# Designs tried in a protein design run: designed miniproteins, single chains, continued (4). Part 24

Each design is a single chain, and the fold is of that chain. pLDDT is the mean over its residues in the fold that is shown.

## One batch from the design tools (miniprotein)

Design m12856
Fold by ESMFold2-Fast:
Structure m12856 (fold): chain A 58 residues (1-58)
Amino acid sequence: KVEEVQRLFDEAYRAAQAGDPERALELVKKALDILKEMGYPVAEGTAEVLTRELVARA
């Protein structure tokens, strides 16, 4: 569900701010998996790129 995806991205950002990029990556992957199940196009490696960006901004 969209609200679950939003929650997962929010949790991923908090994990990145807490200095836990491994946890952030796990949460981003879960969110992207839900988006793929809903029919949104997700490119290979998107989770890694988004997690890196979250860590850089945190």
Scores: mean pLDDT 77

Design m12857
Fold by ESMFold2-Fast:
Parts: sequence; structure tokens; C-alpha cells
Structure m12857 (fold): chain A 60 residues (1-60)
Amino acid sequence: MEKEANREVLYEALLKAGVSPEEAKEIADKYADLPRDEVIELAQKLGVPKEEVERLFEKL
């Protein structure tokens, strides 16, 4: 299910952006229902390059 992948990618991206593990989990859970394209865009706005976000999805 895409929601689980989105949650994991958002969580890792938030950690790389300097968000605490607790806050990263809350934000990832809140936004996991977004389409993949919007998840990638959100991660980029948080300072994670598109290539790195795509690699996170590839790891899954």
C-alpha cells in the first residue's frame, strides 16, 4: 500500500531535514495520505533533494 511507503519516506526525509524523531512521526502520519508527487514536493521544500527522495522510495 502506497500510504506505508509515503510514511516511511516522509519520516526519513524529515529526519534528514533536522526534525526530531517524535515530530517526524507525527508529520509523516499526518501527510502519508498525500499522492507520491506531493510527498516528493513536500520533502524538497524541507531541504531534501528530489534524487534522494526518489532513492528512499527505491529502497522500499
Scores: mean pLDDT 77

Design m12858
Fold by ESMFold2-Fast:
Structure m12858 (fold): chain A 96 residues (1-96)
Amino acid sequence: DELLRLAVEAVRRAAERLGLSEEEREELLRLVETDPVAAIRRLAEWREALTGIPVDADAFLAAARAEGLSEHEVVTLLAAQISGDSSLPVRVAELL
């Protein structure tokens, strides 16, 4: 599953940037596979903590779906923003 693989890789980088514990990283990776919407909400919370900017995860997910993105693609995008691997939420299709 290429989308899942990319999401897992992006989440690992985000976890390193955030200084997450092994337990927190394992929980997040489990959510990416079993409940990607919950993973998106958790990543939005950590992004908000990092930037100080409130994020409505449901509104963000709805906007991403309007652009044709899957939940795993949204995970990849949020994780990339946290790790600093992306300056713009553009060209997400190229990550597939």
Scores: mean pLDDT 73

Design m12859
Fold by ESMFold2-Fast:
Structure m12859 (fold): chain A 72 residues (1-72)
Amino acid sequence: SLAEEAEELAREAARDPSKRKEYLEKLKELLLKAVEDPAEAYEAIAKAREAYPVTPELEEIVKEVVLKLNEK
């Protein structure tokens, strides 16, 4: 599921600082593709926040995704 994939990407970003930017970019792309299903997108955001520390980097991604979700 999208939520499971988002959780895995967030977990890998937390686990490997050397690849953190790569995993966070993949997470952002995944969440932006999911904006057509708001319920699934919000579930995926919640799972990512559980797996990754609340940091400015994650919150900026979440902010961009939420702005897209609120366009319609």
Scores: mean pLDDT 79

Design m12860
Fold by ESMFold2-Fast:
Structure m12860 (fold): chain A 80 residues (1-80)
Amino acid sequence: GYEIGKEAGTALAKSAELNKLSEEKIEEAAKNLVKQIVEKVSKEDLEGAIKGVEEVAKESKNEQGKKALEIAVKKLKEVL
């Protein structure tokens, strides 16, 4: 769970650094991250995956990427 969350979060953060995201694209990026994690991790591993995404959000220096990661964390906690 944790490694999958960290990997997916890191990919989103890098994408946000390369491309300026509108608010609509931030929401879409967050939704795509949630879908990837929910499809790849079991319910038992979901808390670990959330922790991985949270760590990437905390370390992210890109405001758009950080916002998208924080939205994804909130949505994942709603599924938990």
Scores: mean pLDDT 80

Design m12861
Fold by ESMFold2-Fast:
Structure m12861 (fold): chain A 109 residues (1-109)
Amino acid sequence: MKATLTAGLRVRLEDPEQAERAAEVLKESIIETAKEYGAEVKVNVRVDPERGVVTIGATITADSVEKAEDIALKMFEKALEKLREAGIRVRDATLTLTAPGGAVRTYRF
């Protein structure tokens, strides 16, 4: 049986005008990484351009909770690296992972 993990990434940017571009870079990277690992991913994005905040909500389905968590971490770390490669400056980023049983883990980048 497959397990589904809910992930929320919140990114604060140095430059608010980059928010829409950051959202697209993050979304594209997440979808690409999901395909590489054979994970089913559903993604939504919310942008607050006045505050320079991008929020990515994702649902990640994999063969186990542990595999879904591993894929999620690699996926979001790669997405943040793609922002740096694109010249987008990140002030701070927070990733929250919620397992089906309600266990929550938070990572700061």
Scores: mean pLDDT 84

Design m12862
Fold by ESMFold2-Fast:
Structure m12862 (fold): chain A 80 residues (1-80)
Amino acid sequence: SKIDEILEKLREKYPELKQTIDGLKEAVKNLEEARKNGDKRKEAIYLFQIIAYLEEIRLQTGDSPEVEKLIDEIIKEILS
């Protein structure tokens, strides 16, 4: 998936963020499963977790324009 490709690029560029990126990847997978099952509560929970992980990545990368662009692409994909 496009999100998986973006997350692997972030993981390669910022190996120090591996744990955060792996958690984000799991939250995205859980969101997709919740959406397939029509579980609106779990969908909301995982959306919140995804936003929290994305904000952590922003903070830890010092507002890098490259990272902001990748985060925007993830958000667009999730909200589509």
Scores: mean pLDDT 85

Design m12863
Fold by ESMFold2-Fast:
Structure m12863 (fold): chain A 119 residues (1-119)
Amino acid sequence: DPVARAEGEELRELVRLLLEITRETGARIEEVIPRRPGFNPVYYILERGLDPSRTAIVAPKDTITPELRKMAESLGIRLVEVEEGAEALAEAARAALRDPAVETVLVTRKEGGLIVVRR
């Protein structure tokens, strides 16, 4: 399946770039969740007992629903909107990790996948 192959290649490149960022920042990739359509990353934050005020969500702008935006704003979660692509997502994650108040960065993908980066 060409779509599944492209999704897998994009995921591998994003993970590669995030691993470089973890070497630079001392952060780690804690979890890589494959495609999960309709998944809301705010539920991950709440279910894992993470501090919303110390969490950033990095998402392609066309994937951000009004509900996700409202939930993030109400909980004090930093919502970072970016263009699609591994490089844009990785650079936004790097920028979020420059803030010492940010402990967790959730990198979302258009396919509904999630990568969890933590200090």
Scores: mean pLDDT 82

Design m12864
Fold by ESMFold2-Fast:
Structure m12864 (fold): chain A 67 residues (1-67)
Amino acid sequence: GKELFERLAELGRRAASLREVDPEAYARAQEHLKRAYEALKEGDYAAAQRHIDEAEAVIEEAERRLA
């Protein structure tokens, strides 16, 4: 419920930081975040969690390359 929406918002902010420096990672993360949001709107928390986890993996990989 609430925790998944909070993770979605946090990952959205982190992905936004990649927009100018890693547009490919930003696009991939945005695709997963959009699917997570649709799943949350439908009450499919299992699907939402999987999409959030996929977005986080993309974002973390990009952030690691920038460090």
Scores: mean pLDDT 86

Design m12866
Fold by ESMFold2-Fast:
Structure m12866 (fold): chain A 81 residues (1-81)
Amino acid sequence: SMEEIKEEAIELAKKYAEKAYEIYKKDGPLSEREVEFLVDLIGWEVREWLKENYPELPEEELEKIVEEVRRVARETLLKLL
């Protein structure tokens, strides 16, 4: 279902954000610019994953999921700071 696809994409966003934080935090606190860079990167990676695993997903629905993914990634990164 669409809800299951969205839930899976959101879980990937959280996992990618946590992994990115662990990698980048060693160089000091993440700046706002670094957070936005990672949010964009995570959004792109999840978008590509969606295209590969759900090629029938309409572009409009894919964009809505990616917008939510970026929001969740940003919130996850900010909570870890």
Scores: mean pLDDT 85

Design m12867
Fold by ESMFold2-Fast:
Structure m12867 (fold): chain A 79 residues (1-79)
Amino acid sequence: GRLGALALLALSGDPELAARVAAAADRALATGRIEEEVEAVRADIEAAEAAARAALAEAEAAGRPVSEVVREAKARVEA
């Protein structure tokens, strides 16, 4: 899934970025304008992806399952 797992992992470390992406997602769901809202936060999403890729590489190097890391990041963002 595009941006889902990687974005959640990155956003767990950056609450400001998490808030921007969450607000855009809520608006997209309410209006059906998912493409427009995604474009509005694309730079933030790309930064989150870059950070998440680095974090995932570290987790894998430590022998930690990526699915567990993503699950914890999701719980943190949703808390």
Scores: mean pLDDT 66

Design m12868
Fold by ESMFold2-Fast:
Structure m12868 (fold): chain A 98 residues (1-98)
Amino acid sequence: MELLEKGKEYFERGDLEKAIEYYEKALEETPEEDREARAEILFNLGEVYKAQGDLAAAEKAYEEALSLLPKEDPRRKEILEASVEVGVEQLKQAVLSL
């Protein structure tokens, strides 16, 4: 997908705002029935939010991506690992704020 690839290019360059813009466009152009493509876009969007430090947006994106994939999909492991990393970081930030 051209928009997804553009989003990845911007993310690799550290242009997080442009990465989000292209991933959001990719999501808008992807039919609701294309659950696998939508899950991939949402996972990449979550990775960008995590890089920005927007842990809440990252967690939501990972949760949405997981909801779109069947139980035995091998991509679920990578998304779950990313979600756990975000959860651990949120807990560390909460503990440091107490």
Scores: mean pLDDT 83

Design m12869
Fold by ESMFold2-Fast:
Structure m12869 (fold): chain A 73 residues (1-73)
Amino acid sequence: RPLSPREEAALRAIARATKEAIDYLVNVEGLSDEEALTKVAEAVRAIGPQLLADAVAGKITPEEARQRLLDAI
């Protein structure tokens, strides 16, 4: 299944947000890797599917999807 440019951009933005959030929680907030992964996974589970759908549909930009995910963490 080939990824559309919008789908690829949205997935990359969400992946970047996930990595940025984990790095921040571990290196700035002092959480363990497991705690950081759990917190980010909970946020992704709660809003990730809708953010991906909205970004792929062009309702929000990939950068807005990234920001909304970070705000949820």
Scores: mean pLDDT 80

Design m12870
Fold by ESMFold2-Fast:
Structure m12870 (fold): chain A 60 residues (1-60)
Amino acid sequence: SDEKKLTDFFVEVAKKYPKPVSYEERIKIYEEAKKLSKDPEMQKILDELIEAARKLLERE
């Protein structure tokens, strides 16, 4: 069920934010996705995505 919630969330994100999306906006999107899933493995993946986006933002 959490996978479906995340899939539905990213579909809505794709509709609302057509490309390109800033790294700052990507971080916000991933933080919202963390609220939709309590699966520890999914939380870890989302944390890694947030960290990667933050590192890219730091190269401004």
Scores: mean pLDDT 74

Design m12871
Fold by ESMFold2-Fast:
Structure m12871 (fold): chain A 75 residues (1-75)
Amino acid sequence: MLSEEELIARAEELYREGLELIKEGKYKEAIDKYQEALELLSQLPELSERARELELEISVNILKAAVNLVTQDKD
């Protein structure tokens, strides 16, 4: 079992990996990393303010990546 700090740190790592994938135009792969990060945060029984902020930020970036993916694949 990971501590809350370890779960948050791992989620932050996955979020950073997702941001790098966005810079490379790899929106689908970025969404997969963001979803993995959210899954780790969902294991916490209570979200600290830091974890809650991270969860919201990741969720917004999933929506942005999904919009870019749809726009890219429209034809």
Scores: mean pLDDT 79

Design m12872
Fold by ESMFold2-Fast:
Structure m12872 (fold): chain A 79 residues (1-79)
Amino acid sequence: MERARELEAEALRAMAAGDLERAVALAREAAEIAKEAFPEEISDEDVEAAVERFRALAEKVLAAGEEGRARALAAAEEL
């Protein structure tokens, strides 16, 4: 769990840096770790849904420019 949250924080920092591909890859790694820890609760569909939600958020953050990137960095600190 701690490692998955660390990867989510890294993904948010990658969004703050404008690196969409890296942010999405890190979010997928976090989701896969969560699935391995809780395979009965987290399905492949849950992982794909989480990655898609993160990609949509990342696209919105990048579209918002500097303000969006600042919010992503702040969100990383909450994790």
Scores: mean pLDDT 76

Design m12873
Fold by ESMFold2-Fast:
Structure m12873 (fold): chain A 67 residues (1-67)
Amino acid sequence: MKEATNLIHKGNLAYKKGDYEKAIELFKKAIELDPNNPLAYRNLADVYEKMGKKEEAEKLRQKALEL
């Protein structure tokens, strides 16, 4: 849906600015609106990896592959 896509775009902008907390919030909201969108899971995984949460990042990447 358009709302989930807009949240992913906003999350990507936050991530590029280094606002990882805001990026996580936006990507999680995108997943809530469209749980079958692998892009939101991949983007959330990238944020967790940058924060040093490698285990959480790997789980999210595996989830994206299942979709």
Scores: mean pLDDT 82

Design m12874
Fold by ESMFold2-Fast:
Structure m12874 (fold): chain A 55 residues (1-55)
Amino acid sequence: MPGAISLIAEHVGASRETVKDLLFANYNIPEDTAYEDIPKSVIEDLAAELGVTLP
């Protein structure tokens, strides 16, 4: 999902790296995973947990 990680980072006032840390901690997604390789369902679940509305 293009821009979703950036949108989540902006909403929580953090960097993209911090969002990747959360993906690793909560969903076991490696921090070096390319954005296009992250499952949309995982990004949507994280956004929902943080109260972020994705486009």
Scores: mean pLDDT 73

Design m12875
Fold by ESMFold2-Fast:
Structure m12875 (fold): chain A 85 residues (1-85)
Amino acid sequence: SDKEKFEEAVRELLTLLAENRAHLERLYNSTDPEVQARFNERVTEIDELVKKAREYADEGDYEKAAEEAEKAKELLEELVAEFAE
């Protein structure tokens, strides 16, 4: 179901955040202005997608909620990959 897809996407997103917590904390605390600017821009976009997913889920639109959650997950995967050393 769309609700199960949404719940799975949220679980995967939270798992990805937990697995990369130390790396993301280092990026957040970076003194490099270019890293700060790019990281903050991407984090803001991910936060907006997560907020939209929650709003759609609250309205019972689990299809749209899942789509937004999946986009947030993909963007976080890209963020982690971009700053991987």
Scores: mean pLDDT 83

Design m12876
Fold by ESMFold2-Fast:
Structure m12876 (fold): chain A 73 residues (1-73)
Amino acid sequence: TLRGEEAARLVRRAVERAMRRLGRRRVSAIEILQAESDDPGGASGAGMAMKDAGLSLETELSAEEYARLVLEA
């Protein structure tokens, strides 16, 4: 399981990919997980890190907010 700065960086990158795919500046954890699942070559451990941190699945947050919450977990 990824933790600390490594997990935060991974989650931030996953959020940024989801934001680019959806054209939004804030995304929910469900949207991030769906974007990761839909990428046939780029699936990361970000979904697991977010689940381990107990993040809300429906709240829309920025990449920095997600990274901070994962780092604090």
Scores: mean pLDDT 69

Design m12877
Fold by ESMFold2-Fast:
Structure m12877 (fold): chain A 76 residues (1-76)
Amino acid sequence: SLMEALQKIAEALKLASKFVSDELLEEIERLLLADPSSPANVAKALELLKPYMDEETLKEVEELLREAARHAAAFY
């Protein structure tokens, strides 16, 4: 559902907010909300976050964003 997708995006952004500026966080949020089901937008968001986060935390963000994309695409 879209609600589940938005909740997972919010969780990912909350985790990322500890490592990146509010300006970058807003850019990533805008990108993800433009098409929550887009794998390309998820990949772009991860590229933007990669310089600021360790590999383990980045993997957690990736998992949350992939789950959000699945919910947005209405796979159930």
Scores: mean pLDDT 83

Design m12878
Fold by ESMFold2-Fast:
Structure m12878 (fold): chain A 74 residues (1-74)
Amino acid sequence: SRRVEIIFSTIDAEADLRKIPKEKVEQAKKKIEELAKNGKLTDENLKKVLQTILGLPDDEADALVATVRALEAA
């Protein structure tokens, strides 16, 4: 749950900055919870959610995944 909480906070910050619609943020969070429940919340799967649901380009999705890892390690 700690990783999911960190991911959600990071997504909320990015969504506010980028003016991403609340509906897309909610869809991404739901998919992330499903991945976590099934033990499939890998960096690769998280990146795919960021790219396909939130519309982040490859470099920005990679940066967000790296930020989540850094926050999780702190």
Scores: mean pLDDT 85

Design m12879
Fold by ESMFold2-Fast:
Structure m12879 (fold): chain A 87 residues (1-87)
Amino acid sequence: AAEEIERIADEVEEKTKNSPEVRGAAESLRQAAEAFRKGDFSTAARYLVSAGILATAAYIQGKEEEAEFVREAILRASKLFDEAVAS
C-alpha cells in the first residue's frame, strides 16, 4: 500500500513537472504518501484533502488535463488509503 501510493506520487510529479500551477497538489500528494508510509493516517488524510483542493484550483486556472490527472491519482491513493485503514 505505501509503495503503491509513493508510485502514484512519482507519476504525478513526472506528469506535472512542467506545470507550476499543479505543483502544490503534487507536493501535497507526496506528503500524503510519506505520512502514510510512517503510519500517520491522520496527516496523510489531511494532505490528500489539500491535494484535492489544490488540484481544483489548478483546474480553475485552466490546467484541466494536469488537474484531472492529479484528481484521478488522488482517487487511486484514497482507495488504497481506505483499504489499508480498514485492515
Scores: mean pLDDT 80

Design m12880
Fold by ESMFold2-Fast:
Structure m12880 (fold): chain A 109 residues (1-109)
Amino acid sequence: MAAASTEALRAGREIASLVTLPEEVRERIQVVVARGAREATEAALAGDLEAMREAARRAAEEVRRLIIEAAKKEAPEKAAEVEELARRWGAALAEQIVATAEAEAARAA
C-alpha cells in the first residue's frame, strides 16, 4: 500500500499543478473511488478475487477518463501530460483498492 499511496499522491499533485479540476468532477471522482473500494471489498470478502480486481480496474478507468475529459476542456494544451499522469494515478489507485480489499478480507478471516 505505501508505494501505491505515494505514487497516487505524487501523480495527483502533478495533475493539480497542470489543471484545476471543476468541483463537480472532483466530487464525481470521490464517488467513483468510494464505490469501487466498496465493491472490491465486498468481492474480496466473498472470496471472488476476479470481481475484486475488476471493481478496482473499472474504478481506475472511470477516474482516468473523468480527469482526461476535464483536462481536455479546461487546459487542452496540457491534456497529453495530464493523460500520462492520470494513467499512472489510475494504476496506483487500482493497486490501493485491491490492497485495501485484501487487508479487509484478511481481518475478516
Scores: mean pLDDT 78

Design m12881
Fold by ESMFold2-Fast:
Formats: C-alpha cells, sequence, structure tokens
Structure m12881 (fold): chain A 60 residues (1-60)
C-alpha cells in the first residue's frame, strides 16, 4: 500500500509535474516512477506530483 513519508527540506514547484512541499510536510508515496523520483500526494493540500526520493524520510 502507499507509504507515509515527510519532506526533509522545502521543495519549490519548478514544473507543473512537481509537488511543492514545505519542510516537515507529510506525503503518501503512491508509486515509484524511477530511481530518483516518486509520485506522492500531500496530506496537507491533497495535491499530487513528483518528489525526489532523496528529500523524503519514511515514517512508520
Amino acid sequence: GPRLARALVPLPKTSEDDLALREGERVLVLEEVDDKYVLARSLATGEEGLVPKSVLEEVA
């Protein structure tokens, strides 16, 4: 199922496919897109987009 994670740093929206996040914002990881990116949904906004895996910390 989807995994819960949080943003380790703020992420600006730099393209229409990106998910903008504030530091500490919680997301559901929906799918792995490739070795660098996941598709995630923000729990604060309900928006979906691409997030670098390196800036996410999985939470139990």
Scores: mean pLDDT 83

Design m12882
Fold by ESMFold2-Fast:
Structure m12882 (fold): chain A 66 residues (1-66)
Amino acid sequence: AVADKVLDVIRKVAEEGAVRGSPETVEKIRRLLVEAGFDPETAEKVARLFSQGATAAELAKYLEAA
């Protein structure tokens, strides 16, 4: 599923980057979600949740609800 590919990218960014609250990382995740077909507001909210330390499972559940 498209959501699975996006979650894989988010997981890789988290593992590789160990970046705390980087605006560029948040923007990249938001853009990838919009490109995957998610609503821009949903994409921004998910990117913010990720920057606040949300787990992959929490993000997946949120995306399933969207």
Scores: mean pLDDT 69

Design m12883
Fold by ESMFold2-Fast:
Structure m12883 (fold): chain A 79 residues (1-79)
Amino acid sequence: DLLEEARRLLEEARRALEEGDYRSAAEKIHQASLLLEQAAAQATPEQAPEVRELRDELARLSKELIEKDPRARDILRQL
């Protein structure tokens, strides 16, 4: 389940951010982004709200990562 895996990756990314592990957070955010892109292309109408929720969470975590470590923009670009 792409949505379940993406949610798990976003939870891991949040924990990494809390621990100051910005590289791990960036890697998890990137992986979740790829899964959510794939899930969005395949989403049923019933899944669309969950896809939107997870994409919003991805955007929030990405912004938080960049705010805590501005160099994370370079890390995300390299992934």
Scores: mean pLDDT 81

Design m12884
Fold by ESMFold2-Fast:
Order: structure tokens, then sequence, then C-alpha cells
Structure m12884 (fold): chain A 58 residues (1-58)
């Protein structure tokens, strides 16, 4: 199911990351980045890059 708000989108990222499901993780990151971009005005690409960099440092 598609996340309805930023909290659900963030939870979807966390769940996909913990499962190691790269496809679900990328879709969750895209959904979160789109929603956060609409709320904050930051570019989606920048938000996606920051999330992926944070995950890569774990």
Amino acid sequence: AEPKDLEEALEAIDNAYKKGDKESLEKAIEAYAKMLSEESGFPEELIKKKIKESLAKE
C-alpha cells in the first residue's frame, strides 16, 4: 500500500531496509522524497541522495 503521510513513508523505508528488500526500499525512498519535497520545497533528487547516503553509512 502507498504511504498516506510522511510518517507512514518513513516507516516504510525503515521496514524495507530492515528486510533487505532493495526494490521496496527504493520505492519507499521515492514516495518519502516526493512527499517531503511537496512539504519542504527541497528537490526530490536531493532528498533521495541524502537518504541513500545515510543508509550507506550504517
Scores: mean pLDDT 76

Design m12885
Fold by ESMFold2-Fast:
Structure m12885 (fold): chain A 75 residues (1-75)
Amino acid sequence: SPHKSSLALAYNNLGNVYLAQRKYEEAAKAYEEAIKLDPNFLEAQNGYVEALIKLEELGKVDLAEELRQKVAALK
């Protein structure tokens, strides 16, 4: 099982708070930081995908694509 650092968990929790506040760009960036610290952090990956879907629903498709490319580069 992937090991969760306290910092990765903190960024994931921050992403969850931003999602609840409908701050989807901030949420995506917080989840990206969690994924950088733990690339196998499934909860952060799922939150990141949810934030991107919400950005696309708001018409921010170019931003969502930029964020997808950043996370793909972390693999």
Scores: mean pLDDT 83

Design m12886
Fold by ESMFold2-Fast:
Structure m12886 (fold): chain A 91 residues (1-91)
Amino acid sequence: MKEQAERLREAGERAAERLKEIGDETNNPFLKQAGERVKELAEKAAEALENGDFSTAARYLMAAVLILVGAGIETNDEKAFEAARELARAG
């Protein structure tokens, strides 16, 4: 479980970095804020996994994935959808 939690943290950090990169390139403050929130939610999901609370972990993970999907829809950027898929696989 600890290894899964670490993979989830890493995936969350990568997803946040991708959104920040797109936000910087497009000067979009929504994407920068979304990246920070995704990282926070992935961290909370990882912490819940370490504590054996799969229900709480799933809720935080779903929230993070939905933010990434929303960013992809708003920006029409495939990288945001790719980040959502990667984060979902890590959880």
Scores: mean pLDDT 80

Design m12887
Fold by ESMFold2-Fast:
Structure m12887 (fold): chain A 100 residues (1-100)
Amino acid sequence: GYVEKAIEYAKKALEYAKQGDTEKAIKYAEKAIEYAEKGAEEAKKLKNWEALLYLNSAIYYLQLALDYLKQGDTEKAIEYLERAIEYAKKALEEIKKQKE
């Protein structure tokens, strides 16, 4: 699903940021935002308001991480990528609950 892809790309962004590969970290952070936004739109259509709230938080932290990557502040970017991944995981758990 979209949220699982958002988590995958956010984890890739985090890995590249830790390696100092800022260009790839930016690329994967942008992909993570794209899929998180698609996930948020799907959550809204399904009326999964808890998943939507967590996805909005994940998108917010992904945007902050992207801004810090572009500024060369890799340490803050890593912190915000980790927060974004945690909120995206919480959104995925809410999506799983709705399917059961």
Scores: mean pLDDT 90

Design m12888
Fold by ESMFold2-Fast:
Structure m12888 (fold): chain A 64 residues (1-64)
Amino acid sequence: ITEEDKELFKELVKKYNYDFKKVRKELKEKGISDEDIEKLNKELLEEEIEEGVKLLEEGVKKVT
């Protein structure tokens, strides 16, 4: 997994509003393997959890 693959994955997740089925489909079209997609998905979930904790600590979390 390259940094370019990670950036592409994050961009697609934002583009599709966390619709991982669409993200996975487009990543496969770009030639990224299923194994690498699963690794990217796991890393993103870990990052999102950490960001969520930070937002809660700031006391300014708001979701619409």
Scores: mean pLDDT 68

Design m12889
Fold by ESMFold2-Fast:
Structure m12889 (fold): chain A 72 residues (1-72)
Amino acid sequence: MMAALQQLADALRQNIIAGNGQTALENANDVIRYASEQIARAYGPAAGEEFRAQAQALLDAAVAAAQAELAA
């Protein structure tokens, strides 16, 4: 799960740098929402919310890293 989230975050960073950030961000948010809902169904709503928060933090870090790279 975490490895897949890191791959998603890395893909988002690369797509932002390539100029496809809007589509990549929309796709990443859809994947996180779907995964969070599946986790909530299997392990309860608190687990889904924890996953969503961790996934969002990884996405935010990827966006910040891409912005820093574009500014350099």
Scores: mean pLDDT 81

Design m12890
Fold by ESMFold2-Fast:
Structure m12890 (fold): chain A 60 residues (1-60)
Amino acid sequence: SWLEEKLKEIEEALKKKDYEKAYELMQELQDKLEKENNFEALKEASKRIGEILEEINEKE
């Protein structure tokens, strides 16, 4: 899934502390889902990004 691939790329960027790349990927994800009016996927993506950030914080 494109969404799963993008979320994985965001996770990898965040783990590397590449915040500029993570921000760009998040903007691409948001823009695409908003253009598709896929607000359920946008909500799910937001939730999963939050979970990724929480997991990274627990390990660091």
Scores: mean pLDDT 78

Design m12891
Fold by ESMFold2-Fast:
Structure m12891 (fold): chain A 69 residues (1-69)
Amino acid sequence: MWEELVKEAKELFAKGTLEDLILAESNLTMAEMELIIKERLGDEEAREKLEELRPLIEEVTAKLNALLA
């Protein structure tokens, strides 16, 4: 499920409207939470996927903050 959330977030980020960026942030937050739970349950791959998501989360947050300023 987290993979679909990330895919949708990337598509929303590409569209770049305020509403799309809010939805992208929501999707990435849900994906991040799923991966954190999996990592804590012993899924070593989940840790690597969390590190891969960090730059995307930062880009979405930065763009959203710029539109809200």
Scores: mean pLDDT 83

